Designed miniproteins, single chains, continued (2). Designs and how they scored, part 13

Each design is a single chain, and the fold is of that chain. pLDDT is the mean over its residues in the fold that is shown.

## One batch from the design tools (miniprotein)

Design m4451
Fold by ESMFold2-Fast:
Structure m4451 (fold): chain A 67 residues (1-67)
Amino acid sequence: IDPQQVENNKKAFLDAALHSGLSEEKAEEAVKKGLSAYVSALKNGASLREATQVGVKALFEAIKELK
């Protein structure tokens, strides 16, 4: 796992969650779910592009659940 890529995705996910109108606490929870899916996909052999798509999908699913 590349720490810089994880950090970049964390910042992008946090920005998306906050823009969706979530509080800071709920945004952090959504980001954790997105990053967990991203990291899990990478560990399962997904490409960086595929893992990012999985993470983004998980992020928006979490945003829906937390609204």
Scores: mean pLDDT 81

Design m4452
Fold by ESMFold2-Fast:
Structure m4452 (fold): chain A 65 residues (1-65)
Amino acid sequence: SADGERAREAARRAEALGDGAGAASAMHQYSKLGDKEGAEEGARAARRAGDEAAAQVGFNSALKA
């Protein structure tokens, strides 16, 4: 969805800035719109940014979407 694509772009921007928590948070917010795939992508972005704790929060949020 368009909302999911925006969330993914926000997550990638946060990852590029080294903001793993921001990436996970953005994807959690949009996962409530039913975009589990986008939420998982955000969690992976947080992990790549080096924030494993934020990545786990993001994956847990995706499970609830």
Scores: mean pLDDT 67

Design m4453
Fold by ESMFold2-Fast:
Structure m4453 (fold): chain A 61 residues (1-61)
Amino acid sequence: MVELKVVLPLGDDEQESKKSAEGLARRLAEDIAKDKGKEMKIEVKVEVKPGKVIATATLTP
C-alpha cells in the first residue's frame, strides 16, 4: 500500500481548487502505478481546510 498527499493553497474558487488537487493527486498516483508495472486500485480523498486543500491518494495492489 502506498499513500501520497497533495497540499495546494485554497484559491478564489473552492470548487476549482478541489478539482485541481484531486486531479493532481490522481495523476501522480497513476504515474506511480505505471512505474511499478502493476494494476493498482487508486482512491482519492479531498479535504478543505482554512487556506488549503489536501488531496490524499491511496494505492492498493
Scores: mean pLDDT 79

Design m4454
Fold by ESMFold2-Fast:
Structure m4454 (fold): chain A 75 residues (1-75)
Amino acid sequence: SAAEIVRALAQEFARRVEENLRTISDPQILLEKNKQLAAEVHAKLKELVPEGAYALEFTVDEEDPSMFVGRGVRL
C-alpha cells in the first residue's frame, strides 16, 4: 500500500540520517548532505506513489542541524 511505501521510505531516510550523523562532524556539511538525502527520498516517493496524495515534510532545527525529522503527510 501507499502507506507502507511511505513508512519504508521514512525509515530508510532515518537510517541514512543516523549514518551521516555518525560520519560527518561538520554541522553545515551534515545539513547539506541531509538535504540531498531528503531530495533523493522525495524523488523516490514520487516515483513509487504517483497515485498517492502523500508528500514528505522535513524539519531542521536551526540550532541543531543534526535534528532532521521526516514525516509522510496526506496532501
Scores: mean pLDDT 66

Design m4455
Fold by ESMFold2-Fast:
Structure m4455 (fold): chain A 92 residues (1-92)
Amino acid sequence: MEYSEEEIEEEKRAAKENLLDAKKAIEEKDERSAVLYLTSAALILVGLLIGKPEDEEAKKALELVMEAMRALDEGDYEKAIEYLEEAIKLLE
């Protein structure tokens, strides 16, 4: 699949918004909502990488989202937030 540059920008914004919502959910200790938002962001980033496999920002953001999910599974909310803040900065 191939995205236009405008579609890539919109999808990166959508991923970032999901990551911001995930961060808020983690801060509120709503792990269920956090997982849903992280999953949505990951799916958006995977879709981008199918269209543009060479997008290093999307690739690194996806790696950080996966690390945040792992940190949540381990109960390390502070580490999960740190990974999300890094991913959000990459998508700005």
Scores: mean pLDDT 83

Design m4456
Fold by ESMFold2-Fast:
Structure m4456 (fold): chain A 64 residues (1-64)
Amino acid sequence: SSVDLQLDELEQKLLAAQSPEEVLDIEVQLGVLSLKLAVLKELTDELQERLDALEQRIKEKRLE
């Protein structure tokens, strides 16, 4: 949720940027946000695997 708002802010900053230094600052902030998103994605992938495993165990239990 906060990532969407931060991306919107960076898009607006890029439209208003008038110098190479301003563009570089935006690029650095985007890089940090990209790393944060990658970590969150890895965590959600782990949770999804656990959910899928439990769903399979429920199916197996129903066949007993």
Scores: mean pLDDT 80

Design m4457
Fold by ESMFold2-Fast:
Structure m4457 (fold): chain A 72 residues (1-72)
Amino acid sequence: RIKELEELAKELERSAENARKQADDLRQQAAASTPEEAATLNKEADILEDVAEAHERGAEELRKKAEELRKE
């Protein structure tokens, strides 16, 4: 159902946005940290960016399905 797909897509988009904000925060912390600590923070930021990308892809797929259902 179109509404359910759009709602789920919105939830995934929100999760992706939160993950990207956390990744940005970690990257800023890394810039002010020791090299060893920076390496750990950058790895965590990379993981959050991967999670955000996966959620963004999922949301896009759901929105495409909703649009296809509307177009028939």
Scores: mean pLDDT 83

Design m4458
Fold by ESMFold2-Fast:
Structure m4458 (fold): chain A 64 residues (1-64)
Amino acid sequence: LEAVREEATRLITEAARAVLEGKMSMEEAVERLTRALAHLGFSREEVRADLEAQIAVLRGERPA
């Protein structure tokens, strides 16, 4: 359970950094994460929301 949560958090954080660095588009990141996390029951909408939240954290717009 904890390992699954840590894996999801790591992948979302890596994708958020890639989007901020211009290495990946938001849509590409959402698509890749949705495929990677599908086995954990994550929907595309949940992945997008989590990715947007993590990007806001990395921009300093949210406390983390």
Scores: mean pLDDT 76

Design m4459
Fold by ESMFold2-Fast:
Structure m4459 (fold): chain A 58 residues (1-58)
Amino acid sequence: GLSEEEKKKIKERLIKAGLSEEEAEKLVELIDEISKGNKEMAEKLTDAVIENQKILKS
């Protein structure tokens, strides 16, 4: 899986993008599961979530 530091970084990015703390925690776990610990895949998935949030809020 992803390191605790990587998970914390992803969670902070999701919260800044407008997700709740609970939503961000659930998404971090899903991103970790889907990426199977691959940092590049986790970053790409995080970017996709943030981009969708920007579209919905703009």
Scores: mean pLDDT 80

Design m4460
Fold by ESMFold2-Fast:
Structure m4460 (fold): chain A 66 residues (1-66)
Amino acid sequence: MAGNLARNAAEDSGKTPEEAERWAQLAEEAYRKGVADGSPAANLGALVRAFEEGDWEKADEIAAKM
């Protein structure tokens, strides 16, 4: 699940469990919105890339755009 990937990335980056759960929820919301819109790849893919790069400012920007 997208949420598990986001939670693990946040935990690996030293975020608190509460912050990790917040990012898990945002990733799941991105996935659900993408499924509803018929285009799950764009925003979720961008979030995953931001998580992999440890660029949490970029992740916040993407979440705000959703």
Scores: mean pLDDT 70

Design m4462
Fold by ESMFold2-Fast:
Structure m4462 (fold): chain A 77 residues (1-77)
Amino acid sequence: SLVARADELRAKGDAAYAAGDYETAGEHYEKAGEYYLKAGDLDRAAEEYNRASTAYRLAGDLEKSKELRDKALELRD
């Protein structure tokens, strides 16, 4: 299922983040957000985009960080 794939990607993001691999963590969180969005779970999609934003910021990718934060804000009123 889309949700199961998102959960797997979020877990991979958490593992990469714990290892200090912030770029890889951001990629996994971003993909998890995309799968939650496809599943219609806007709240979880926004949470994962916020995690991706934080990871990209720590990786020094400020443009990607802003992009994902803006996407998360758009999903929440």
Scores: mean pLDDT 90

Design m4463
Fold by ESMFold2-Fast:
Structure m4463 (fold): chain A 67 residues (1-67)
Amino acid sequence: APEVRTLRLPSSLSAREQARFIMRAARREGVDGVEIVSVEEVDGQRLVTYREGDMSEEEIAEALAKA
């Protein structure tokens, strides 16, 4: 199965701030790039599931803004 990771973010952050946080977290985990798989909102937190991919920061922010 493709490896996926889930990150919990405050829903109070902007989509751009969330995108930057995800990219930074992925890089620390040795992931070269990011693809957003799913976005869920639970108890004032945004649960973002991502895998290794090639989405730009702007594409990630757009995906988060549409969720």
Scores: mean pLDDT 79

Design m4464
Fold by ESMFold2-Fast:
Structure m4464 (fold): chain A 118 residues (1-118)
Amino acid sequence: MREELLRRIEEAHRAALEALRAGDWEAATSHVAELVALGQEAAEREDYETLEHIAKVFLELATEMLRLGVDEFNVEHLADIAAWAKLRAEKRILPAGGSKELAELSDKIYKEAVERAK
């Protein structure tokens, strides 16, 4: 159900932020993986509002990682996931291996996270 899906997203988002702030990268990675799985479930259900919410969650996680001085590669990965979720929310079909639209939106989200982290 959508309410249960949103509750699980909120719980995983909070847990990911707590793990990141504690420097527990193993726990943070597990919670990020759960958020990716929940985003995929939202996509399969064509729940576009939840996909928009997932995109915002990953932007917030990328912003927090930048504030904490975490590795840039991990921040770029979160921006990629946020871009994927946003494009899926816009009902776009993404080709295997990604697309120019995904890469351009990922770069834009990364830059927004950098500005927010200041």
Scores: mean pLDDT 80

Design m4465
Fold by ESMFold2-Fast:
Structure m4465 (fold): chain A 58 residues (1-58)
Amino acid sequence: HMEEGEKHYKEGVDAMIKGNYKEAAEHFRKAAELFEKSGHPRAPVVRLMAEYAEKKAK
């Protein structure tokens, strides 16, 4: 799950740079889910990034 989570995290960051907040939120949500399942310490921070991007997408 770690490699898949990292891939989604990178795609979320790229989407944020491009201003595609809805796409970024989807990628960060998936990354957070995968990190949570693997016990990754960054999972809570990535979840907050997903919430921030979702709020920006509105």
Scores: mean pLDDT 81

Design m4466
Fold by ESMFold2-Fast:
Structure m4466 (fold): chain A 59 residues (1-59)
Amino acid sequence: ADADAERAVALGQEGTDAAIEPLAALLSHPDERVRLYAALGLRDIGGPRAEAALRAALG
């Protein structure tokens, strides 16, 4: 666990549109756990914009 994992969780809990871009960037992180938390955060926010970001980042 590092600051990036904690940030991904915090952004997901914030649940605002402003969190979508930072979470999408974390989907490219080298740590699998950080990527998992970023994906979960985007799922928790939901909606077309968050779903589009998740799909684009994951391929």
Scores: mean pLDDT 78

Design m4467
Fold by ESMFold2-Fast:
Structure m4467 (fold): chain A 55 residues (1-55)
Amino acid sequence: MVKLSDEEARALIEEVLPTLPADVAAQVRALWEKGTPEDLERATVLVLLHLAQRE
C-alpha cells in the first residue's frame, strides 16, 4: 500500500464507504470521526485491506 495524503484518504473513504458491509463501514466511520491524520490513515488501510481480501 502507498501513503495517501489526508485529502486523498478522505476521498477514498467517502467513495468506498457506501459499498462496504454495515459493520465495516461503522468501524471506518468511527476512525474517521476521531479526525486525526493517524486515524484517517488507519481507516484508509482498513478499507484497502478489506478490498484486497475481496480478490
Scores: mean pLDDT 72

Design m4468
Fold by ESMFold2-Fast:
Structure m4468 (fold): chain A 56 residues (1-56)
Amino acid sequence: SQQLIQEGQELLAKGRQMLATGKTLDEIIHGIGLELRGIGLITEAELKIKRAQQLA
């Protein structure tokens, strides 16, 4: 879904920003978590799009 790609890109951007400005271990861990979730959403969206195209 297009929305999942957008959400994933937003999470990647937020994670990247937290890592760039992170001053504590907790902030760095949180930033990494956001990036991983962003990748997960983009991957899920790509798989759903691919499956929809295969059914068409």
Scores: mean pLDDT 79

Design m4469
Fold by ESMFold2-Fast:
Structure m4469 (fold): chain A 67 residues (1-67)
Amino acid sequence: MEDPLVTKEEREKLLKKAEEAYKKYPNSTSIKFILDYLKKRLENDQPITKKEYENIEKALEVEVKKA
């Protein structure tokens, strides 16, 4: 079976979370890396799987907690 994909709304929500996190912690290179990665994926209209979404959201949460 195909890996389940997240909706466009979920992708935009994840990007917004990363943007807000970077705005709050502008010196975090790790948060910036996640933000730049998501911007590149969305700019190239690349789909994000549910598993990728969960991994990115968890990584962002971990980096925000460290900052």
Scores: mean pLDDT 79

Design m4470
Fold by ESMFold2-Fast:
Structure m4470 (fold): chain A 52 residues (1-52)
Amino acid sequence: MREFDPSDPADARDFARWLLTLPGGREILESLARDPSLPEPVREAFREALKE
């Protein structure tokens, strides 16, 4: 697996999809999507993954 860059929206989307396969992953992803310390493109990627 390549090094994960948390500021990269593409890596954020892949991480979000993986997280959604885990029990409780949706709740964690919703929390991360609302975290103001994360860059907006990353939060947008997390919100987009939640809609899928």
Scores: mean pLDDT 72

Design m4471
Fold by ESMFold2-Fast:
Structure m4471 (fold): chain A 93 residues (1-93)
Amino acid sequence: MTVEELEAIIARDPDSPEAKEAWRRLLEEGRLPRTPTPEQIEAAARDVAEKENLPEESVEGMVLARLGKWEEVNERAEKHREQAEEIKKLLEE
């Protein structure tokens, strides 16, 4: 799988078993997946709604649900980044 494919799996459902495996593979390759912006989450939700012929109000619900999940993912990623920076600092000393 490419990095883009792994990131797409995480973006669809960050708490899924597939997303956890994708996270593990990216970390093993020394890559941290880029956190999508709120605009990217909204664009993805609108694309899904358009393809599935869902009403506009469903987009708002999908954005809110995904933003909540990505906030938790961001907190985990930030903690991993801080740990990596601390280790790097110790190795450079």
Scores: mean pLDDT 63

Design m4472
Fold by ESMFold2-Fast:
Structure m4472 (fold): chain A 62 residues (1-62)
Amino acid sequence: SKEELLKLIGEILNVIGDIINLEKELKKAEKEGSDKVEEIKKEIEELEKKLKEIREKLRKLP
C-alpha cells in the first residue's frame, strides 16, 4: 500500500541520516587518531546492512 511505501521510505531516510552523521564522526576520529575509529566503522556497517534489508522489503512491495 501507499502507506507502507511511505513508512519504508521514511525508515530509509532515517538510516541514511544516521549513516551521514557517523561518516562525519568517522572522518573526525580518523583525523584525530582516535581509538573510536574501528567502533564507528562497525556501526556504519551495521546501518548499511539495515538499509539493505529495508531496500529489499521496499523492492518486494506489490
Scores: mean pLDDT 84

Design m4473
Fold by ESMFold2-Fast:
Structure m4473 (fold): chain A 56 residues (1-56)
Amino acid sequence: GEAADAGRQALEAARAGDSVAAGRYGREAWKLIEAGRADEEERAEALRHLSQAGGA
């Protein structure tokens, strides 16, 4: 879904060294989670990607 996809895009941008894109996709993922547009499974997927993006 959209939240997990945004989280994945944040991770890919972070790994590519594009901190601006990583921040933009990360904010979009959190926005979707906060809006309740992600179920528990998708929320877990998005958070996993965001955690790895912050650690990369």
Scores: mean pLDDT 78

Design m4474
Fold by ESMFold2-Fast:
Structure m4474 (fold): chain A 65 residues (1-65)
Amino acid sequence: SEEKVEEAKKLFDQIMEARKAGDYEKTKEYAKKLFEILDTLSPEEQEKVREEFNKKYNEVDEELA
């Protein structure tokens, strides 16, 4: 389970990079992989990943706005 949590975090970083580059196709591809992994995680593991994603993702989203 920790391996999947780590992989999800790496995919999130890839999504953030792709979004900053304006690469919609890569953003979509990485997001799909991320969601597939999240579906295999327990609710507790998903919450841990989500907390880290929300902190970083909201900061990036504010910059794009």
Scores: mean pLDDT 73

Design m4475
Fold by ESMFold2-Fast:
Structure m4475 (fold): chain A 87 residues (1-87)
Amino acid sequence: MEERRKQLEKEVEEAIADIYLGLGKSYERQGKYKEAADSYVKAADLYEKIGNKERAAWAYQHASEAYKKAGDPNYEELKKRAEELKK
C-alpha cells in the first residue's frame, strides 16, 4: 500500500508539473515573460523532486530565458541549475 501511495504522489506531482509547464508556455505566447518564468520554475522544481532531471533541466532553461526576456537577473542562477542537471 505504501508503494501505491508513493506512485500516486509522484503521478500527482508530475501532473501538476505538466500543468505549470503548459501555463508557462501559455504566458510566454502572451508575452508575459515573468509569469512564464515563474510557472516554468514551479514545473522544474516538481520535475526535480520526482527525479525527472531531463524535464527539470528543460524547464529551468526555459525559465532562465523567460526571466532574461523580462529583465530579471535571476536568469543566471536558473541557467546554472539547468546545466548541473544535464550532467
Scores: mean pLDDT 83

Design m4476
Fold by ESMFold2-Fast:
Structure m4476 (fold): chain A 70 residues (1-70)
Amino acid sequence: GPSAWDYLAKAAELLSQGKYEEAVKYARKAIELDPNLAEAHRVLAQAYRKLGQTDKAEEYEKKARELDPS
C-alpha cells in the first residue's frame, strides 16, 4: 500500500494546486503512518494556513520544529 512518503508527496502536490482540504486529508494520512515525519507536519500547517485555520497552522508548525529542531 502507499507509504507515508507517498501520501506526503500527494499532499504537497494538492497544496501546490490550491486543493487545501484534500492536502489536509493526505498530510494527515502521512502523519498516521509516520508521526515523526516533520515535513508532513509542515505541509499540514501550510494547508491549514491557506484555509484560514491559523491556530491549527501554528500548532503543526510547532510540532514540525520539535521533530526537526536543526
Scores: mean pLDDT 88

Design m4477
Fold by ESMFold2-Fast:
Structure m4477 (fold): chain A 79 residues (1-79)
Amino acid sequence: KLEEEARKHIREAIQALKNGDYETAAEHAKKAVELAEKANSPLLPTAYRILSTALRKLGKVDEAEEYEKKADQIEKELA
């Protein structure tokens, strides 16, 4: 159920990015991160990357880079 909710927020974040609504995209991506962490879901690196993209679009480059690093670390450990 938590993973399903995380996936829903990922879809909503992607749609917001496509519409140029970067604040809404960041909010949904943050929710997806929270839910994916609680679920120990393989969706977590995807949620981090979407959040990073939204934050970069909002000019929060340093925060975006930190979430990109978190996604990269998880993906390397799972490979």
Scores: mean pLDDT 84

Design m4478
Fold by ESMFold2-Fast:
Structure m4478 (fold): chain A 93 residues (1-93)
Amino acid sequence: GKAEEYLEKMEEIIEKLKKTKDGEEALKLAEESLKIAEEMIKITDDKELSLKALELALEAHMLALKNPSLSKEQILRAIGLALRSIGEILDLE
């Protein structure tokens, strides 16, 4: 279903993040992962699926932070995304 398609898309984003050396691409992928996780929360009453999506978004944000090409401003944005994902995970638990 739609939830499964969103999880597959998030896994594709994580694989792209593992391969990219471009900080701009890494940040865009991290932002897209959170957007997909937030859409997952809207379409499902399954707390476990919502948590899984947010955990994948957090993994994407952590991978973006490991990118060697990030500017200081991009690092700050990636930290903000990670904190937002952590906050949403805590709100669901």
Scores: mean pLDDT 84

Design m4479
Fold by ESMFold2-Fast:
Structure m4479 (fold): chain A 106 residues (1-106)
Amino acid sequence: AVALTQSPTSLTVKVGDTVTLTSTASEDVNGKVSWLKQKPGEPPELLITNASTLVPGVDSRFSGSGSGTTFTLTISNVQKEDEAVYYARVYAKEITHGQGTTLTVV
């Protein structure tokens, strides 16, 4: 089974900052990494698929990159509404997700 480890586990940033969240896989996942945003009281939102493909309708401030075992989500010009838990997820033989990164915006 593939394990995903996300870092940092939590981060506090200011409105207008640019932040990068990282996910490391225990083995090569062939770029099959998705990034999701989970806000309290809201359904999970899919942001990025196939490491770098922005989901239609998602704000262009979000971008994904990476290959092999290391993948990043970058959020530019952070807004208060970006306050959420962000999950990296792999769709391969089985669905695996990381522990999440909690983003707090002040």
Scores: mean pLDDT 86

Design m4480
Fold by ESMFold2-Fast:
Structure m4480 (fold): chain A 76 residues (1-76)
Amino acid sequence: MVAELIEKAEELIRQAEEALKQGDKDRARELLNEAKETLDQAVAALSQSSPEELRKYLPKVQELAERIRKLEEEIE
């Protein structure tokens, strides 16, 4: 479900942020890659969803995508 994928991506991003703060760039990179894959799955599922679900989840997906981009810049 879209909601479950978004929640998983957000949790992975949070864990990646924590790993980076601890100086564990390898773990942060691994978690970030998993978050990107999970968010891509959420976007694919959302594109097959109703307009109502799109309106509900699109802002969160955009927020998470921005957080991923920022983390990638900090790691690499």
Scores: mean pLDDT 83

Design m4481
Fold by ESMFold2-Fast:
Structure m4481 (fold): chain A 82 residues (1-82)
Amino acid sequence: ADVLEPLPEEAIQNLREAIRAVKEGDAEKAYEYTKKALEAASGNPAVRDIVLAFAEMLRGIAKVSGDEEVAEAIGKAIDDFL
């Protein structure tokens, strides 16, 4: 099953693009798509909290991979959203 299935389509699409940006080491795209995913989820607190959890996981993955700029970009997207 798709683990993103219960989320709004716009949030799913932006999370998938954020995952791609993390894989590519693209800090600018990681910021853009993480922020867009959080904004798409902002209308429902439960959905927002799920997307925040995914964003924190992506930040952790980037940090473990040594992509500090990508990790910082995701963190900034979370901070700018909150």
Scores: mean pLDDT 81

Design m4482
Fold by ESMFold2-Fast:
Structure m4482 (fold): chain A 74 residues (1-74)
Amino acid sequence: SREAVLAEAEASMYVIRGAVYRRLGDYKAAAEAYRKAAELFEEAAEKYPEWAETFRAQAEAARAEAERAAALAA
């Protein structure tokens, strides 16, 4: 649905923000952005059960990036 596409786009924008902050060396901001992306993907999985597997996989990937960034934030 259009709503599911927009939900994925919103979450993906936070993944992009996380990547940008990581490239700038702002690991705290990167971790926060990746955590927000994971939250939005989990919310999308609950709202759109037909895409839940895909959205949960994307949430897991975003959480892994958040953990990596948090470790670098020291």
Scores: mean pLDDT 89

Design m4483
Fold by ESMFold2-Fast:
Structure m4483 (fold): chain A 78 residues (1-78)
Amino acid sequence: SGVIRRAIIHELEELKEEVSDDPEISKLLEEAIRALREGNVEEAIKYLEEALKKAQEKGDEETAKKLERILKAVKEYM
């Protein structure tokens, strides 16, 4: 659904702003957003999983939790 895809992209854009001080995670989110806009869901999932792993390694529990929720939504609805 285009509505679900737009909602997920919007949440990722908001999260990217929240993590703008972390260029590593920010870049992965930018790549995931681009992949979703191109309809490449498999590639978006890879970038989101890597972003989640980086957030977990850094102890950023809030970002990790948001990424887990977004990743589940992408896998279930896209």
Scores: mean pLDDT 88

Design m4484
Fold by ESMFold2-Fast:
Structure m4484 (fold): chain A 71 residues (1-71)
Amino acid sequence: MLEEEVAALRARAEALLAQAKAQGNAEAIRYAQLALQYADMALTTPGVPQTLEYLQKAREALAAAEAALAA
């Protein structure tokens, strides 16, 4: 279900955002916030192509947040 995929992405992004804030990692904070924004847009934007695009952007932002925290 789309709602389940978005919920999973949001949970991961929220966890990374909390970690990034605790570490003061501005880059990771920004990417985690972008992941949350794109996940929310996937739920609210009509049309399957746009929904899939926002889900992909959310996944990319999440990966960038993880990479920033690993550096």
Scores: mean pLDDT 81

Design m4485
Fold by ESMFold2-Fast:
Structure m4485 (fold): chain A 69 residues (1-69)
Amino acid sequence: MSPELEREVDRGVAEVAAAVGLVLAKKAKEKGDEEKAKEYVEWAKELIRKSGASEEDQEELIEWLEERV
């Protein structure tokens, strides 16, 4: 795999993790399940950290997720 493609894939994985975490957390909150919402946020943060995306991109996406949940 080219280094450029690998970087794009790693960032893409982090972005997808953030988006999925947000959607699941919001659905849990709509149902009144605050504990499940927190679980989805923490799950998404861990996937972002494991994505291989840059530290700056990881921090940006984690902040983006936390601000919207």
Scores: mean pLDDT 82

Design m4486
Fold by ESMFold2-Fast:
Structure m4486 (fold): chain A 79 residues (1-79)
Amino acid sequence: PEQLAENLLKAGDEAEARGDYETAGNFYLMAGRIYEKELGDYEKAAEAFQKAADAYHKSGNTEQFELARKRAEEAKKKA
C-alpha cells in the first residue's frame, strides 16, 4: 500500500504538470486515503489531502475542495 500511495502522489504531480487539476486532485485524494486507512500515517495523509484540496480548488470543483480540506484538517488532528 505504501508504494501505491507514493505512485499515486507521483501521478498527481504529473497531472498537475499538464494542467489536469481535477485528475491531480483525484490521485492525491486516493493517496491520502491509503495513508490514512491502510498505513495510519496521518501526517502523510494530511499532506496528500491538502494537495488534493489545492488541486480541486484550481479545477473549480468546490464540493471536492471542501471534502479534501476537511479530510486534511481531521488527519492533522490525528497526526
Scores: mean pLDDT 86

Design m4487
Fold by ESMFold2-Fast:
Structure m4487 (fold): chain A 76 residues (1-76)
Amino acid sequence: SMEALRRLARKYFMEGILNKDLEKAALGIELLRLANGNQVGAEKVVSTLLGVPVSKIREEVEKQRPAAEALAAEIG
């Protein structure tokens, strides 16, 4: 469901930020995109909080796409 997908996106996004885990933050951003959320806003927040350029965050978001799609398929 879209509600479950949004909750999963928030979980990975927040965990990534709190633990300075770029892979988890990027997974959260890609899940947020699949949930029709504000991807661009999320990229800027992660860039500011982790001190990583937006270009590098976008590269990691693209790498996390298969994992995000698999998780989205599992929860519907």
Scores: mean pLDDT 88

Design m4488
Fold by ESMFold2-Fast:
Structure m4488 (fold): chain A 61 residues (1-61)
Amino acid sequence: SRGYHEALVKYLEEEIEKGEKEKAPKSRLANTYFELGKALEALGKFEEAEKYYKKAEELRK
């Protein structure tokens, strides 16, 4: 389901951009970053996934 994961990545990227502009709670942004990381891992984009996992951790501090 590569097409599903590609669509999910695009949706989550848009949700992050929207959430940052609208000052969404850090916990919500952290969860969205983590979800994006998992979707990127499913696509084999491990370096990008790691970047978003780190962002999620920073927001949870």
Scores: mean pLDDT 83

Design m4489
Fold by ESMFold2-Fast:
Structure m4489 (fold): chain A 69 residues (1-69)
Amino acid sequence: LEEMRKILTEAKEAFKNNDIEKVRKLAEEAERLFEENREAMDPEEALEAEILLALVHMYLGVLEIEARK
């Protein structure tokens, strides 16, 4: 879970810099970590991980929309 929290922090920084490729890579890494660790998580950890993953994808989505303008 700490790795996913670190990814969100890095994604926020990449988002501030409009670095869509970096946010995309971080989203892919967050998805991989979530899938690899899902069975070892308790329900509260799983919920936090899902929220972290959703936030990273939200940053990516916003940048993708902005890039289409």
Scores: mean pLDDT 77

